Designed miniproteins, single chains, continued (2). Designs and how they scored, part 88

Each design is a single chain, and the fold is of that chain. pLDDT is the mean over its residues in the fold that is shown.

## One batch from the design tools (miniprotein)

Design m7047
Fold by ESMFold2-Fast:
Structure m7047 (fold): chain A 58 residues (1-58)
Amino acid sequence: MSRAELQAQYDYWAQLAIAKLDPERAAAELPQEVIEEAKKYSADELAEQLIALQRALG
């Protein structure tokens, strides 16, 4: 993947993590579709994905 594609994926997964870990902030700032999508993942799964993408980005 290009760096731009990795950054876009990181930003998306970061929004899912916000929706999971900070639901009040998510309700104010994020689309409902993102909040619903975040329910499919555990906090640990979201953290693992973000760490992997952060490592890929450098």
Scores: mean pLDDT 80

Design m7048
Fold by ESMFold2-Fast:
Structure m7048 (fold): chain A 79 residues (1-79)
Amino acid sequence: SEEKKEENIISMELGAFETHMAVLSRTLSPEELEREGEKLIKKAEEDLKKLGISQEKIDRLIEEMRELGRQMIARKLKE
């Protein structure tokens, strides 16, 4: 179904974000990681809008990405 296809795309975008942030977290400062994370989120939003995915679903993904980013930054601040 269309909904299942959109869910798969959203899951792939979240997974890609997690992978990129994990790699970046090894070399970037917390401040740099936050800035690069926001750039990745903005690009994902633009890409998903072009695919015709609803703003409600995009907003939910962005919220999940931001929460993940915050958790990764908090982890770095403890190291």
Scores: mean pLDDT 87

Design m7049
Fold by ESMFold2-Fast:
Structure m7049 (fold): chain A 100 residues (1-100)
Amino acid sequence: MREEKLEKVAKTIEEKGLEGASAEQFRKDVEELEKKGLTKYAEDLLEAAVAIIDKSQSVEELLEKLTKHVDEDVALGIIGAAAAVVQNEEAIAEIKALKA
């Protein structure tokens, strides 16, 4: 489950013609979150990134889901990080508007 999501995000980063370092950096960032005991944050980040890649949920739907168990600022941070990692310009713009 976690490994499948991580591989999907890493593949998307690589396929979008980003520097190979970006996919490896994302793997390291997830590992560091887990080492800090932020395993739920890492899981939420991966779920948001996959949802953005698949277009299975809007930013608003992801916010509604995440705010059930994290603060709104944390939820916006998770979705914003996910959108930035996968270079989804539409989601990045939407999160910037919500954080302003």
Scores: mean pLDDT 76

Design m7050
Fold by ESMFold2-Fast:
Structure m7050 (fold): chain A 82 residues (1-82)
Amino acid sequence: DALLEEARRQAEGAVELARKASREQQEALAKTLEQEGKQLEKSDPALAGIAYEALAEVYRILGKEELAEKYREKAKELLEKA
């Protein structure tokens, strides 16, 4: 719980930094979060879910609502399994 709370705080911080970043940096962050989420799905679904929540928010900032919804749903599924 304490580790998951820290991970959520870090993800929220990354999203807040993304709001102030360039479009190119926002896209780079989205790719990084997608890669991290995929790596964590097998070992730690809760952390993968937190990464995908952040990814969905970054896609929302990018105006890519279809991708934002896709990863929001993916995060929900992973967090329900955790």
Scores: mean pLDDT 83

Design m7051
Fold by ESMFold2-Fast:
Structure m7051 (fold): chain A 74 residues (1-74)
Amino acid sequence: SPLLKEVDELAERAQKLLQQAIAQKNWDMASRVQQLLAQIDAIRAQLEADPDDAAAKAKFAELKKELEALEKEQ
């Protein structure tokens, strides 16, 4: 599914940010990114079960914006 590929790409970006935060000992950022990753995993499971889940699609759009904001904060 193209949407699941986008979710997996978002997870990869978040994992890279987490690695960077840990390397910098930025524990506040690491905690926030770990929470985001947990939400991405939940949305992936929801979209795998129901690709037409409108709430899951809306939440995915929110998570994309949240990650973008965290990447800018660094």
Scores: mean pLDDT 88

Design m7052
Fold by ESMFold2-Fast:
Structure m7052 (fold): chain A 55 residues (1-55)
Amino acid sequence: MSLEEQAEELERQALRYYLQGARLRDVEHDDAGAARAFAQAEALREQTKRLVAQL
């Protein structure tokens, strides 16, 4: 798998965590769970930026 393909997969995972966080906040009213999910999304986006910077 190329670095580009890995970056795209990390972006998809980040989006999934972001959507999970939104559901936890808006549907489950779990602010703590939402915060953790958003933190995971941000961490994955930072990993994507580092991979793209190597291209």
Scores: mean pLDDT 82

Design m7053
Fold by ESMFold2-Fast:
Structure m7053 (fold): chain A 67 residues (1-67)
Amino acid sequence: NEAEKKKLLEQAKAYLEEAKKVLKEYTEKAKKSKSKKEREELLNEGADKVAAYLAEAGDNLAKAKAL
């Protein structure tokens, strides 16, 4: 189904854009933080959120390929 494949690809694109936005947001917050511990926590939180969006994007791409 071409329509379902297209929807999955657009959803994957949306997750990739969110991953990029979150990566930028958390790296900028880390640069502005006043403590090393706060910086490390922000970078780890950002990495976890980016990884989650990338996993969702990958799942949607795999489903689109299977159609």
Scores: mean pLDDT 86

Design m7054
Fold by ESMFold2-Fast:
Structure m7054 (fold): chain A 67 residues (1-67)
Amino acid sequence: AGEEGLELYLEYSKTHPPSTAAYLSVKEVEKKYGTEGAIKAAEEIAKHVSGGGAGSALAYADQLRRL
């Protein structure tokens, strides 16, 4: 789940801003693997990227943990 999320982020980042790429990647993982997979994807993205992508991924992971 985490590795797939990072791969999706790198692919989306070719055509989208970092925050949008992070959101789309985490949402795709959430659809396949549920909330736990989405959190892992967001954390993995945050480990390997900086700036808006990392911030957006971490914020989304925090939101999922509160649900």
Scores: mean pLDDT 76

Design m7055
Fold by ESMFold2-Fast:
Structure m7055 (fold): chain A 105 residues (1-105)
Amino acid sequence: SPIEDNIRDAIHSLREIADLLEENGLTDLAKQLRALVDQTETHVAQGNYSAAASTINEAIALLKSSKDTVKKTMSTQDYYKYLLHLIVAGASAVVVERMLKRQAA
């Protein structure tokens, strides 16, 4: 399903960010992100794509609010990987929201 594929792409990018956070000692932020990703997977398994989109957007908001801490803690190279995965997750989330809106119409 195209909606599930975009949710899986967001989950993958968020997991890559969680690993990167953990590798850089941002363990609490990594745990919070992993909990949101696990909630997203549960919602997908239940066919609740609206709830999955909500938890993805919560994860993205958490990461955006933590950006300055992440930038100060990570190497420049790791920070660019963080930004790349965040952009990919955000793009996938926008596609999911548009697909959900089309299904509601």
Scores: mean pLDDT 90

Design m7056
Fold by ESMFold2-Fast:
Structure m7056 (fold): chain A 100 residues (1-100)
Amino acid sequence: SEKLEKVEEIARLGEEAIRAIEEGDLETARQLIAKMEELVRELGKQGLLSEEETRLLLAALTHMQEAIAAAEAGDLDRARQHLARAREYLERFLELVRKE
């Protein structure tokens, strides 16, 4: 399934992006997030994402971007909070996809 292949790639990229932010490699994190956004756009264009799946993915991406902004500001506690929220939304998205 094209949806499943792209979802698995989003999951891999998300895990790598979160790790990059934790390691302070914010440039790599931005590149990985951009790749995730492209895959989300492709899935949306093909009509393969439900509204709930789209909401969860966009929430995860938003929290990853907020974590980068917090890390750049030197607010590592806020960055960690945003990464925890990003993981939560990504896990909820993956669970939703696995149920179908």
Scores: mean pLDDT 89

Design m7057
Fold by ESMFold2-Fast:
Structure m7057 (fold): chain A 68 residues (1-68)
Amino acid sequence: SSSLEFNEELVRRIHERFPGVKLPDPESLKNLSPVQRYQTILSVVPEEKRGDVGLIFGELYQKRLERE
């Protein structure tokens, strides 16, 4: 599904930037709203890295909206 593809790309990009961060399985995120996915990821990311995660999430979410 589109949400699974989005979550896989999100997890991949965060792991590329922060390989030491343990992220949830992309499948576990597919049933969450965009806000819930963002909050779930932030809960496992150190505070100092949350800004960069927010930028990655925002870029991917904007690309999704541009297709509508």
Scores: mean pLDDT 72

Design m7058
Fold by ESMFold2-Fast:
Structure m7058 (fold): chain A 74 residues (1-74)
Amino acid sequence: EEELIEQYKKELERIAKETVELAKKKGVEEAEKWGSQRVADLLAEARGVLSPESYEQVRKEAMRKLNEALEKAS
């Protein structure tokens, strides 16, 4: 399942980049709302597909990347 973890991490990177771009275009509040929802949807999918251990890795990465994106946008 390493390939799935890699896919989810790449998707999180895309979400983070889009969040930063949205913040530049529409402001950090809209970007946080959008990014948080996208991350929540991705994590809900991952929970059904990954083992608990792999899911925890993806969840931690998601929180880290979203926080970094929002900090850069501020």
Scores: mean pLDDT 81

Design m7059
Fold by ESMFold2-Fast:
Structure m7059 (fold): chain A 100 residues (1-100)
Amino acid sequence: MSIKEKVIELLEKLVTELGKRIEAGDIEGAIELLEKTIEELEKLGNESKDEKLKAIIDNIVLLLKKVIEYLKTASLEEAKDLFKDFKETIKKIIEEIKKL
């Protein structure tokens, strides 16, 4: 599996599992998933020789860090609303990566 394919699979899995945790009200589990995903993305970025893919990964990591900070103070309703926008943002990023 290429690094590009691994990043896409990781993002698709993140959207699915994050949605389940937020719907269940498991905000601590949602934050833990985001932190683990950041670590895996940083490893994949370091392994990649594609400077465009590295830049996209760096931007995703920054986005996930902002989501974590928001979730620490957000209500469950605010977390659910954020997830709707987050899902659409990640979908657009996956389509951008597929074009590389």
Scores: mean pLDDT 90

Design m7060
Fold by ESMFold2-Fast:
Structure m7060 (fold): chain A 67 residues (1-67)
Amino acid sequence: SPLREKMEEHLAKARESLAAGDVDAARQHIAEATRYALEYFRETGDYDELARWLAEIQALQAEVDAA
């Protein structure tokens, strides 16, 4: 799915930005990953996949908020 690929791309970029110390870029990529996860859910109705992705996004958001 293109939406899944975009979600994973933005999660990877958020992790890279956080590792580089760019907290603002990390937050922007987390927001985009969340958007693509929700768009995927709206099109597929896959609650289990959405819950899994939101858990990963929330864990990464906690790391950004701690930085």
Scores: mean pLDDT 87

Design m7061
Fold by ESMFold2-Fast:
Structure m7061 (fold): chain A 84 residues (1-84)
Amino acid sequence: MKKIIEEAKKLIEKAKEALKKGDEKTLQKNLYEALKLLHPEDAEKYLEELLKEVKEKYGSGSIEDAYEGLIEKLEEELKKKGGL
């Protein structure tokens, strides 16, 4: 899984950069690619569940806040898989 974790980290960094620029399309693309690497069988369902949880925690007032929370959850998942 070392290469998968490395590629997912790169995709999450690209998503963080896109979020800062307000490029929602690039943000969504990179997040979905990272999810496919981490959850290849249920990437779409996992994305929907995470977005629902993030919206519930941060409210529906900002889509940027929702994506930031999703990125944070994926970063924590990578740390757990990396043994950190």
Scores: mean pLDDT 71

Design m7062
Fold by ESMFold2-Fast:
Structure m7062 (fold): chain A 67 residues (1-67)
Amino acid sequence: MIGVVTFYNTTMRTGNTYWNIGNRNINTGIRTYYYNTGNRINNRGNNYINTYVMNTIMHRVRHIRHR
């Protein structure tokens, strides 16, 4: 489990390095959802890292939203 969390954090960190969004996405939760959407639009291209991380964050945010 810890390894998986670290992997996601590393992937997000690396992927967002080019877009300079950083790890704030993990900390902002719901607000992060909008930032990732904007990043996807502005930095189009085939950033499977961006898409993968975005989906992961969206899953987290959705679960938090249910509460």
Scores: mean pLDDT 41

Design m7063
Fold by ESMFold2-Fast:
Structure m7063 (fold): chain A 67 residues (1-67)
Amino acid sequence: SDAELASRRATLEWLIEQAQLALEGKLSDQQTQDMLDLASNYFGKKLNTAQEVIDAAQAGLKELDAQ
């Protein structure tokens, strides 16, 4: 559905934004951990670094754009 696609895109874009802020040192330790936990839950696997979140979210956006 359009709502599901929009929700997935918004989540993936948010994860990329937050992970980029973490790499720039602009997030607190708690904000970084919350982002990693949310990303790990979203992708169904443990993600330990902001770069892993960016890579996973970019792959997800490519999958959405291929539809």
Scores: mean pLDDT 87

Design m7064
Fold by ESMFold2-Fast:
Structure m7064 (fold): chain A 96 residues (1-96)
Amino acid sequence: SLAEKFRELARLALENPDEAIKKAQELVDTTTDPEAKAFAREVIERLERMKKNTPEQQKAIREDIAYELLLAAAVYDPSLQPEIRKELRKADEKRK
């Protein structure tokens, strides 16, 4: 599902950005959902631009991208909303 693919992209954005770019490109090439395609393309562009930043800034950028990918997953699978919402609230508290 698109929700599962966005959750996997969120994990990869944190752990292996190069693999996240490859998987996001696969999603762009295979999905017929225009919003999912546009968002996956934006994720690729942001991860590529991230490479020009310091390691500390790269970590923050990866966390921001992962956060947005989890929000997208919740949109495509509303049954995940309670779990993802709790994790997003905890992440927001840690970022402040």
Scores: mean pLDDT 79

Design m7065
Fold by ESMFold2-Fast:
Structure m7065 (fold): chain A 63 residues (1-63)
Amino acid sequence: DLIETAEHYLKLALDLAKRGELGGARFYGGLAVELARQAGDDELAKRISEEVEKAIKEAKEKL
């Protein structure tokens, strides 16, 4: 299931951002966005993109 896999990669990206692994967060976040788009869920893709960028921004500000 593309949506289920996208949600899995989103969770991984958010966890990586919390650990300061920003490259990994961007990589898995990007995969999650791509999978959501392939599933035809553009709203989910937008939400994932926004959540990942917010988490990365917050991680940079807190490091």
Scores: mean pLDDT 84

Design m7066
Fold by ESMFold2-Fast:
Structure m7066 (fold): chain A 79 residues (1-79)
Amino acid sequence: SRAEIEARIRALIEELERLAAEFEKLGDHQSAARARKAAATLRAVLDDPSASDAELRLWLGVGEWELRHLRAELAARKA
């Protein structure tokens, strides 16, 4: 449902913002900015009343891909 997709996007925004804070703690301001930009893009799509369910699903997928890559970068920074 749309409500389920929107809830998943909201959770993804929160996780990206948490990841940005972790990158800031490591002094990785570029990765932090990337995570915040991804979160801001998702928020803009979520706040767009004209966005279709298909568009929300597309941006959810893009955001999940970005989160996976940022998580891998964070893990590499901690190794």
Scores: mean pLDDT 87

Design m7067
Fold by ESMFold2-Fast:
Parts: structure tokens; C-alpha cells; sequence
Structure m7067 (fold): chain A 105 residues (1-105)
């Protein structure tokens, strides 16, 4: 079921968020939040977990469109750092991470 798939992704995400790479992501998100032009980005690893837990608790396919985060307004260095980090995320976790942080276009 989709619920079982989401639960497996949530467990994989929690393990990732507790890793050194997950802590690196939290540091990058804090830097992005310091930009006055970036909106609605989770600034903590707990924010990512909470978002996915809310999705799991809904048990429905209908209600979580990926939030739109405009990273185009972040500084070029921060955009490049985030893009580089997203490229280093394990392939199995990329769909979950992309739902919270969309690709920088």
C-alpha cells in the first residue's frame, strides 16, 4: 500500500536526518533562511520529519502538493551548495527530499 511505502520512506529519512549528511543539510537550510528572499523552507531536520509524518498520518493521496520554495532568490553560493547537496542525497530518498526542497531551476 502507499501507506507502507510512505512509512518505509519516513524510516529511511529519519536515519538519513540523524547522519552527518543530514546535519549538513540542516546547516545549509539555516544559511538559506538567513536570506530575506527565501520563503517556506524548513529550517531544521525536524521540519522535514514533521512534514512527512503529516503526510503519513493523512493516509490519503490528495492533500500534499509539494510546497513551492523559491530558491532562485537565494544567493548564488547558497543555491550551488544546496544543489550540490541534493545531488549527494541517496537516490531512494531524493523523492522525499524533493517534496520538501524542490530543485533549483
Amino acid sequence: SSVEELNALLQQLQEFLESDKGKELATLLEKVKSSSNVLNIPISLAGFKSHLESFLKSYTVQDLESPTYDLSLASPDLRKAIESFLNSVPPSLKPAVKKVIPPIN
Scores: mean pLDDT 50

Design m7068
Fold by ESMFold2-Fast:
Structure m7068 (fold): chain A 77 residues (1-77)
Amino acid sequence: DKFEIILEAIKAAPDKIALAFYTLLDRLDASEEQKEKLRELISTLPVPKSTDMDLARKLIEAKDEKELREILEELKK
């Protein structure tokens, strides 16, 4: 599930991408219920005033789950 990997990425690096995902929600391949859960998650995080928009876009545009997991592992480093 692409959405689950994206949630893991946001939790792993909220300081880098949480605000970017809030901005890019309309581009996310997810249901309205999933998007609402994401909005709620971001609203509870102590997010910084800057964000990595390129990294968030890379996650959204990933062609498959394997590419998403590779990006997630990169974030964990």
Scores: mean pLDDT 72

Design m7069
Fold by ESMFold2-Fast:
Order: C-alpha cells, then sequence, then structure tokens
Structure m7069 (fold): chain A 112 residues (1-112)
C-alpha cells in the first residue's frame, strides 16, 4: 500500500526534524514497515547473522552498509529490523532515514 508507505515515511522525517526520534519509535516504524512490505522473518535472521559476522571488522561492516544503501526496500527494512534487534539503534535509524527519503523522492517525481 503506497499511501501507508508514504505516511510512515512522513512520520519518520517529522520525528527526525523535531528531535523526537526515540528507540520506541524506531522499533514501531521498523515493525510497521516490515509488516507493510511483508518482510519474511528468515530475511531478518539472515541479516542478524551477517551483521554478527562483520561487527568485529569495520571495513566489512562499511561494505555491507554500502550494499544496503543500493538494495531493494525489503532488504533495507529487514536490515533495519536486524540492527534494532542487535542493539545497533543508530544504524537502524540511519536505514529508516534512507527509506523515508527514497519514498518521498519517488512521490515527488509522481507529482510532477
Amino acid sequence: DREKLLELANEILEREENGNMTKEFIEEMVERLAELLEVPEELVREYEARFREVEGDAEAMRKLILELLNSDRREQVAAAKAFYRLGYYDWAYALLMVIAREVLGEQALQNK
């Protein structure tokens, strides 16, 4: 549902602008996006395993994050949920911002 995706994207950016981005809000947005995009639990678990493999290697982690920035939205949401579960709230927040900006960019192109 594109309208629901746009609503979630606007909520994320409004929270960032107002400085009200809490851990609870990050959890809520990750769960709502995962449900909306039908992200399978297996994909989330796969990213949890991948992050555990690379969390001791800064260059490997950086490479994985760069790959995620160029991945499909479902992959980005799965990764954000995995980061949240592993306690990497800053990375989960960063991926939510990427997702929100991409969604609003797509909507802006449709309105022209």
Scores: mean pLDDT 81

Design m7070
Fold by ESMFold2-Fast:
Structure m7070 (fold): chain A 87 residues (1-87)
Amino acid sequence: DAESQRLRAEFEARMTPEERAALERVRAAVERIRAGEELDLEALRETLEAMYVLARRLAEIMNLPVERVEEEYRAALAELRRLAGEG
């Protein structure tokens, strides 16, 4: 809707170089998955890190607690490490 489009435009307009790089990493991962490619654990970890950067910025724009995004990121990273046998 118009509100979602405006929020997206605000997000993109206020992006730092780090956030833009994160968005491109997420886009690349999505395209690989759509092409039927299986991401290895390192590619999944890099994608998770990129998603964290974007989610943190979205939380700032939406005036939501950044600490919750950090908590969810740490939980997801711990689960990925557990699946990789690094836990």
Scores: mean pLDDT 75

Design m7071
Fold by ESMFold2-Fast:
Structure m7071 (fold): chain A 99 residues (1-99)
Amino acid sequence: DVQKLLEEKLAKIDTSTKLGQVLAYEAMARAERRGVDFSGWDEETKKKIEEMREFLEEMVRLSRENPEEALELAEEFVKKYADEELQKKAYEEIEKARK
């Protein structure tokens, strides 16, 4: 049951942090792709789920067609959603992947 797996995953995520919020929306976007219905949820949450779905779809496409553009998209995502300390660590890992 994808719905139960989503509920268990969300219960373990600290949504008081920017990273936790991103992980929650990623989990919801992946669950929506697997057929979980979010139509009854609030409009802001649905918008965030759609933004995450579009990001994940573009990442999958770019990773096959142009890995460098996929890394650029990952940097923009980290810049938007991660706190400053996590951004620094993520940028260092992205730069290593370019080598």
Scores: mean pLDDT 70

Design m7072
Fold by ESMFold2-Fast:
Structure m7072 (fold): chain A 91 residues (1-91)
Amino acid sequence: MEAKKEAILALFKEATENGPSLEEALALLREVNRLWGREADSWGEALALVAEILGEYLGLPEEATRVWVEGARAGRGEEGAERAHDIIQEK
């Protein structure tokens, strides 16, 4: 697990400095599912994993992860990613 955690943290640190976009969020979801050894049965399950990592390991504002996840879940992933990016930039 340690190697998987290190790889995920590196990805999220890079994304955090630039703010997550929809494409970056999708790439992170795919990588998290692959490295964490978890098969998400739904989009919501995959998003929950990413939200936990963003909040717990990077200390990102909970509001940023929330709008990002809710946007993607509602089929407004691009809008959610833009909102999350704006909140991170206000940090």
Scores: mean pLDDT 56

Design m7073
Fold by ESMFold2-Fast:
Structure m7073 (fold): chain A 62 residues (1-62)
Amino acid sequence: SVEEVKEKIRKTVEEGKARGLSVDEIRQAIAKVLAEYAPKLSKEELIQVRKYVREIVDEVEA
């Protein structure tokens, strides 16, 4: 589900921050998660997940 993918992305960001990864490294980790789940999502669900990624990355960059 979209919710499961969003939770996985949130955990990926939290783990990356805990490890001291840069924003770019966290972006790359998120991209890997998206690539894994993209085949399981509809076009509309993928758009929702991409919007969430933009929001969470904006929080990390701020």
Scores: mean pLDDT 79

Design m7074
Fold by ESMFold2-Fast:
Structure m7074 (fold): chain A 96 residues (1-96)
Amino acid sequence: PKPRPAAELTRAQQESLVLEAGFLVISYAEKNKDLELVELAEEATRVLLDLIRAGDPRVPERVELARELKKKVLTLIDENKYDPEEIRKMLERIRA
């Protein structure tokens, strides 16, 4: 079954997805000793959580980016690859 669009998720479901994606990226960056990526992931997670709590109209788009980021990181882990540039770009888009 296709996952539900971010716009159809409850606030609690959006927050859970964002936290799960954030923790995954932070763990991945820490294992690769990329402290700048850890800091960016923490900042992007905080910014998106604040937007969710404020009911910002950008939330569905940004939560969908967080879902894509989670899929990308899981694929990189499964393939035993390190690709920080693509992850960084996605985090910057979530934070903007």
Scores: mean pLDDT 85

Design m7075
Fold by ESMFold2-Fast:
Structure m7075 (fold): chain A 62 residues (1-62)
Amino acid sequence: GELGALAGRKAGELATRLIAELEAQGIRPLSSEVSITDTEARAVITTDAGDHTIVATAEEAL
């Protein structure tokens, strides 16, 4: 639904910011996966130094 779409957009924005920070530290992002529910989105970023998980809710995207 719309709330899940807003959460997904917020998770994408946070993931983009995190990837930039990781690259600035010399950590290489390898892949990213996004899962969206009705009100929440989870982004998992796999790097050569480990995995990073971002969770965003629709409320945080408003």
Scores: mean pLDDT 75

Design m7076
Fold by ESMFold2-Fast:
Structure m7076 (fold): chain A 73 residues (1-73)
Amino acid sequence: SENHKKLEELLKEIQKEVAELEAQHPGAFSEEEKKTLENILEKIGEALKENREDVEKLKKEVREKLEEVKKKR
């Protein structure tokens, strides 16, 4: 569905953004922060498979974590 495409695009954009931040600022992500982001991305992937209603909540969680990391650098 269109919603699945948009969410897959979001996953790719987030992964690319994380990689770009790490390239520009080596060590910007702690090991704990990387694990937290990976866990959220994994949950989004599972929500996509199951068509869960809470996928929008997971999107907010990942955006909040990215903003938190950006502020700390």
Scores: mean pLDDT 70

Design m7077
Fold by ESMFold2-Fast:
Parts: sequence; C-alpha cells; structure tokens
Structure m7077 (fold): chain A 79 residues (1-79)
Amino acid sequence: MEVEELRKLAEESKNPYAQQLIRLIAEAVERGELKRMLEAVLKESDNPEVQKGAQTALDALDAGKSPVEAAREAIKAVE
C-alpha cells in the first residue's frame, strides 16, 4: 500500500527534513488531505528546505504523479 511505501521511504532517507516531510505525507494520505497538508507546510514552515520539499511535492501532484512519486521528488529537492 502507498502508506507503507511512504513510511519505508522515510526510514531510508538520511536527511531529517526529508524524513519528517515524508512522514507527514504518509499521515495526510491516510486522511485524504495531502494537498491541504502540503499547502499548510508551505505557509507555516520557517525552514526553506521543508518549504522547497513541500512545493516540489505539490507541483508533482498537480502534474498527476502519485503520492509516492511526489515524495521521491521532494527528497531530491532537499538532498
């Protein structure tokens, strides 16, 4: 399931900001609120790496990519 893949991806990430963002994505996917969560992170986060990751994930979702693909693109943006 996508949520299990996202949690595994968070465990495998070496960047703590990427790990945090992917865990938030997994939680939001379970609730069906992924876009709302990413928009909230962009508005409220004071960390530029987290903001860049959230924006990259949102752009990927708008391009029709899956939550797992969006998470992978976010990792690339903050690594």
Scores: mean pLDDT 76

Design m7078
Fold by ESMFold2-Fast:
Structure m7078 (fold): chain A 73 residues (1-73)
Amino acid sequence: MTLIVRRGPSTGSTLLGSAKTPEEVADIVLERAVPGETVFVFDSNGNLLGVVNASDSREEIAKKIEEAVKSSL
């Protein structure tokens, strides 16, 4: 499944990137978001899967998204 990373809570919000794994989401957030920024992760159908903060660790971000993906499937 493709994971879509955005700066806002809507599917029209600024795109930071797209990922195939929770770890790739964490890498996008830590590389492209401003420290402390709230980042929103959507599935390919536009459903909000999870919300993460760029102040969280790479492991914490990846774990949150992994759990959200499991809950949506």
Scores: mean pLDDT 81

Design m7079
Fold by ESMFold2-Fast:
Structure m7079 (fold): chain A 65 residues (1-65)
Amino acid sequence: MYTGEEAIEVIRRVAVEVYSKLKKEGKKISDEQLEELEKKAGELARKEEVDEKEVRDEIEKILSK
């Protein structure tokens, strides 16, 4: 489990990995999806504790819209 700024680093790292994977496969991510990702990352980072699996599931949900 990660807290505070450690949580935001985990969130950012997972988001970058998923985003980079989709980019390499020729998928274009919309500005709306990127904005939703930033908002979700902020919400998760505000939590005292986050789970990396929960973070990945939330990010994938947004990017698979």
Scores: mean pLDDT 71

Design m7080
Fold by ESMFold2-Fast:
Structure m7080 (fold): chain A 60 residues (1-60)
Amino acid sequence: SMIEQQGKSIQSGIQNVQDFINMTQQNIDNGITVDQSSIDDGQSLLKSIQDRYDQVQQQV
C-alpha cells in the first residue's frame, strides 16, 4: 500500500540522519572541530521525520 511505502521511505530517512548524527558525534569525540549547529539541525530533522512517521501510522 502507499502507506507502507511511505513508512519504509521515512524509516530509510531516519536511518540516514541517525548515521549522520552518530558520525558527527564520533568526530567531535575524536577532537575534530565540527559546528554544533549542524548536530542540532540533524537532531531536529530526525525528530521531524519521526513525528511524520508516527502521524502516518496513526492515519492507518
Scores: mean pLDDT 70

Design m7081
Fold by ESMFold2-Fast:
Structure m7081 (fold): chain A 85 residues (1-85)
Amino acid sequence: MAEKQKVLEGLETLREEAEKLLKLAKEKASSDPQLGEQIIEGLRRGLEELEKLREKVPEELKPLVDETIAFLREKLAEVERIVAE
């Protein structure tokens, strides 16, 4: 039970941080390419953490982890597009 709550809170935190990182990239990446690369690395580490978490969570929570992975992959793709411009 505590594990389910920790997973849900962790997924929410990762989604909120990914949105903040995308906003930061949109506002700052054109003036700070180094920051853009750091944001990309941050999102990649978040995805690696989620993939490891997926193997450890109960089967009923795997769809929620998968949805969060898809969300972070979409945000990563948007940041990579911004940095590549």
Scores: mean pLDDT 81

Design m7082
Fold by ESMFold2-Fast:
Structure m7082 (fold): chain A 84 residues (1-84)
Amino acid sequence: SMEEFRKKLKELIEELIEDAEEAAKQGDVEVVALILGTIDLLLEVMGASEEEKEEVRKRIIEKVGEEVVKKAEEYRKELLEKAK
């Protein structure tokens, strides 16, 4: 069902947040950027509401830290601009 599929995607997002926390602890901003990009894609695929997106963003900031999130977002933007 769509409900069970969304639950599995939410569980995968939680695992990705844990992976992002570990990468942040190692100073690997590139890996954090890739993981955050993957989370964004999964949220889009599941048709996440703005409320659900805010809950996920809050959890990411709590685990990874706002400064690391900002650096990762800047890094991803630079990569996308270099690609096209």
Scores: mean pLDDT 84

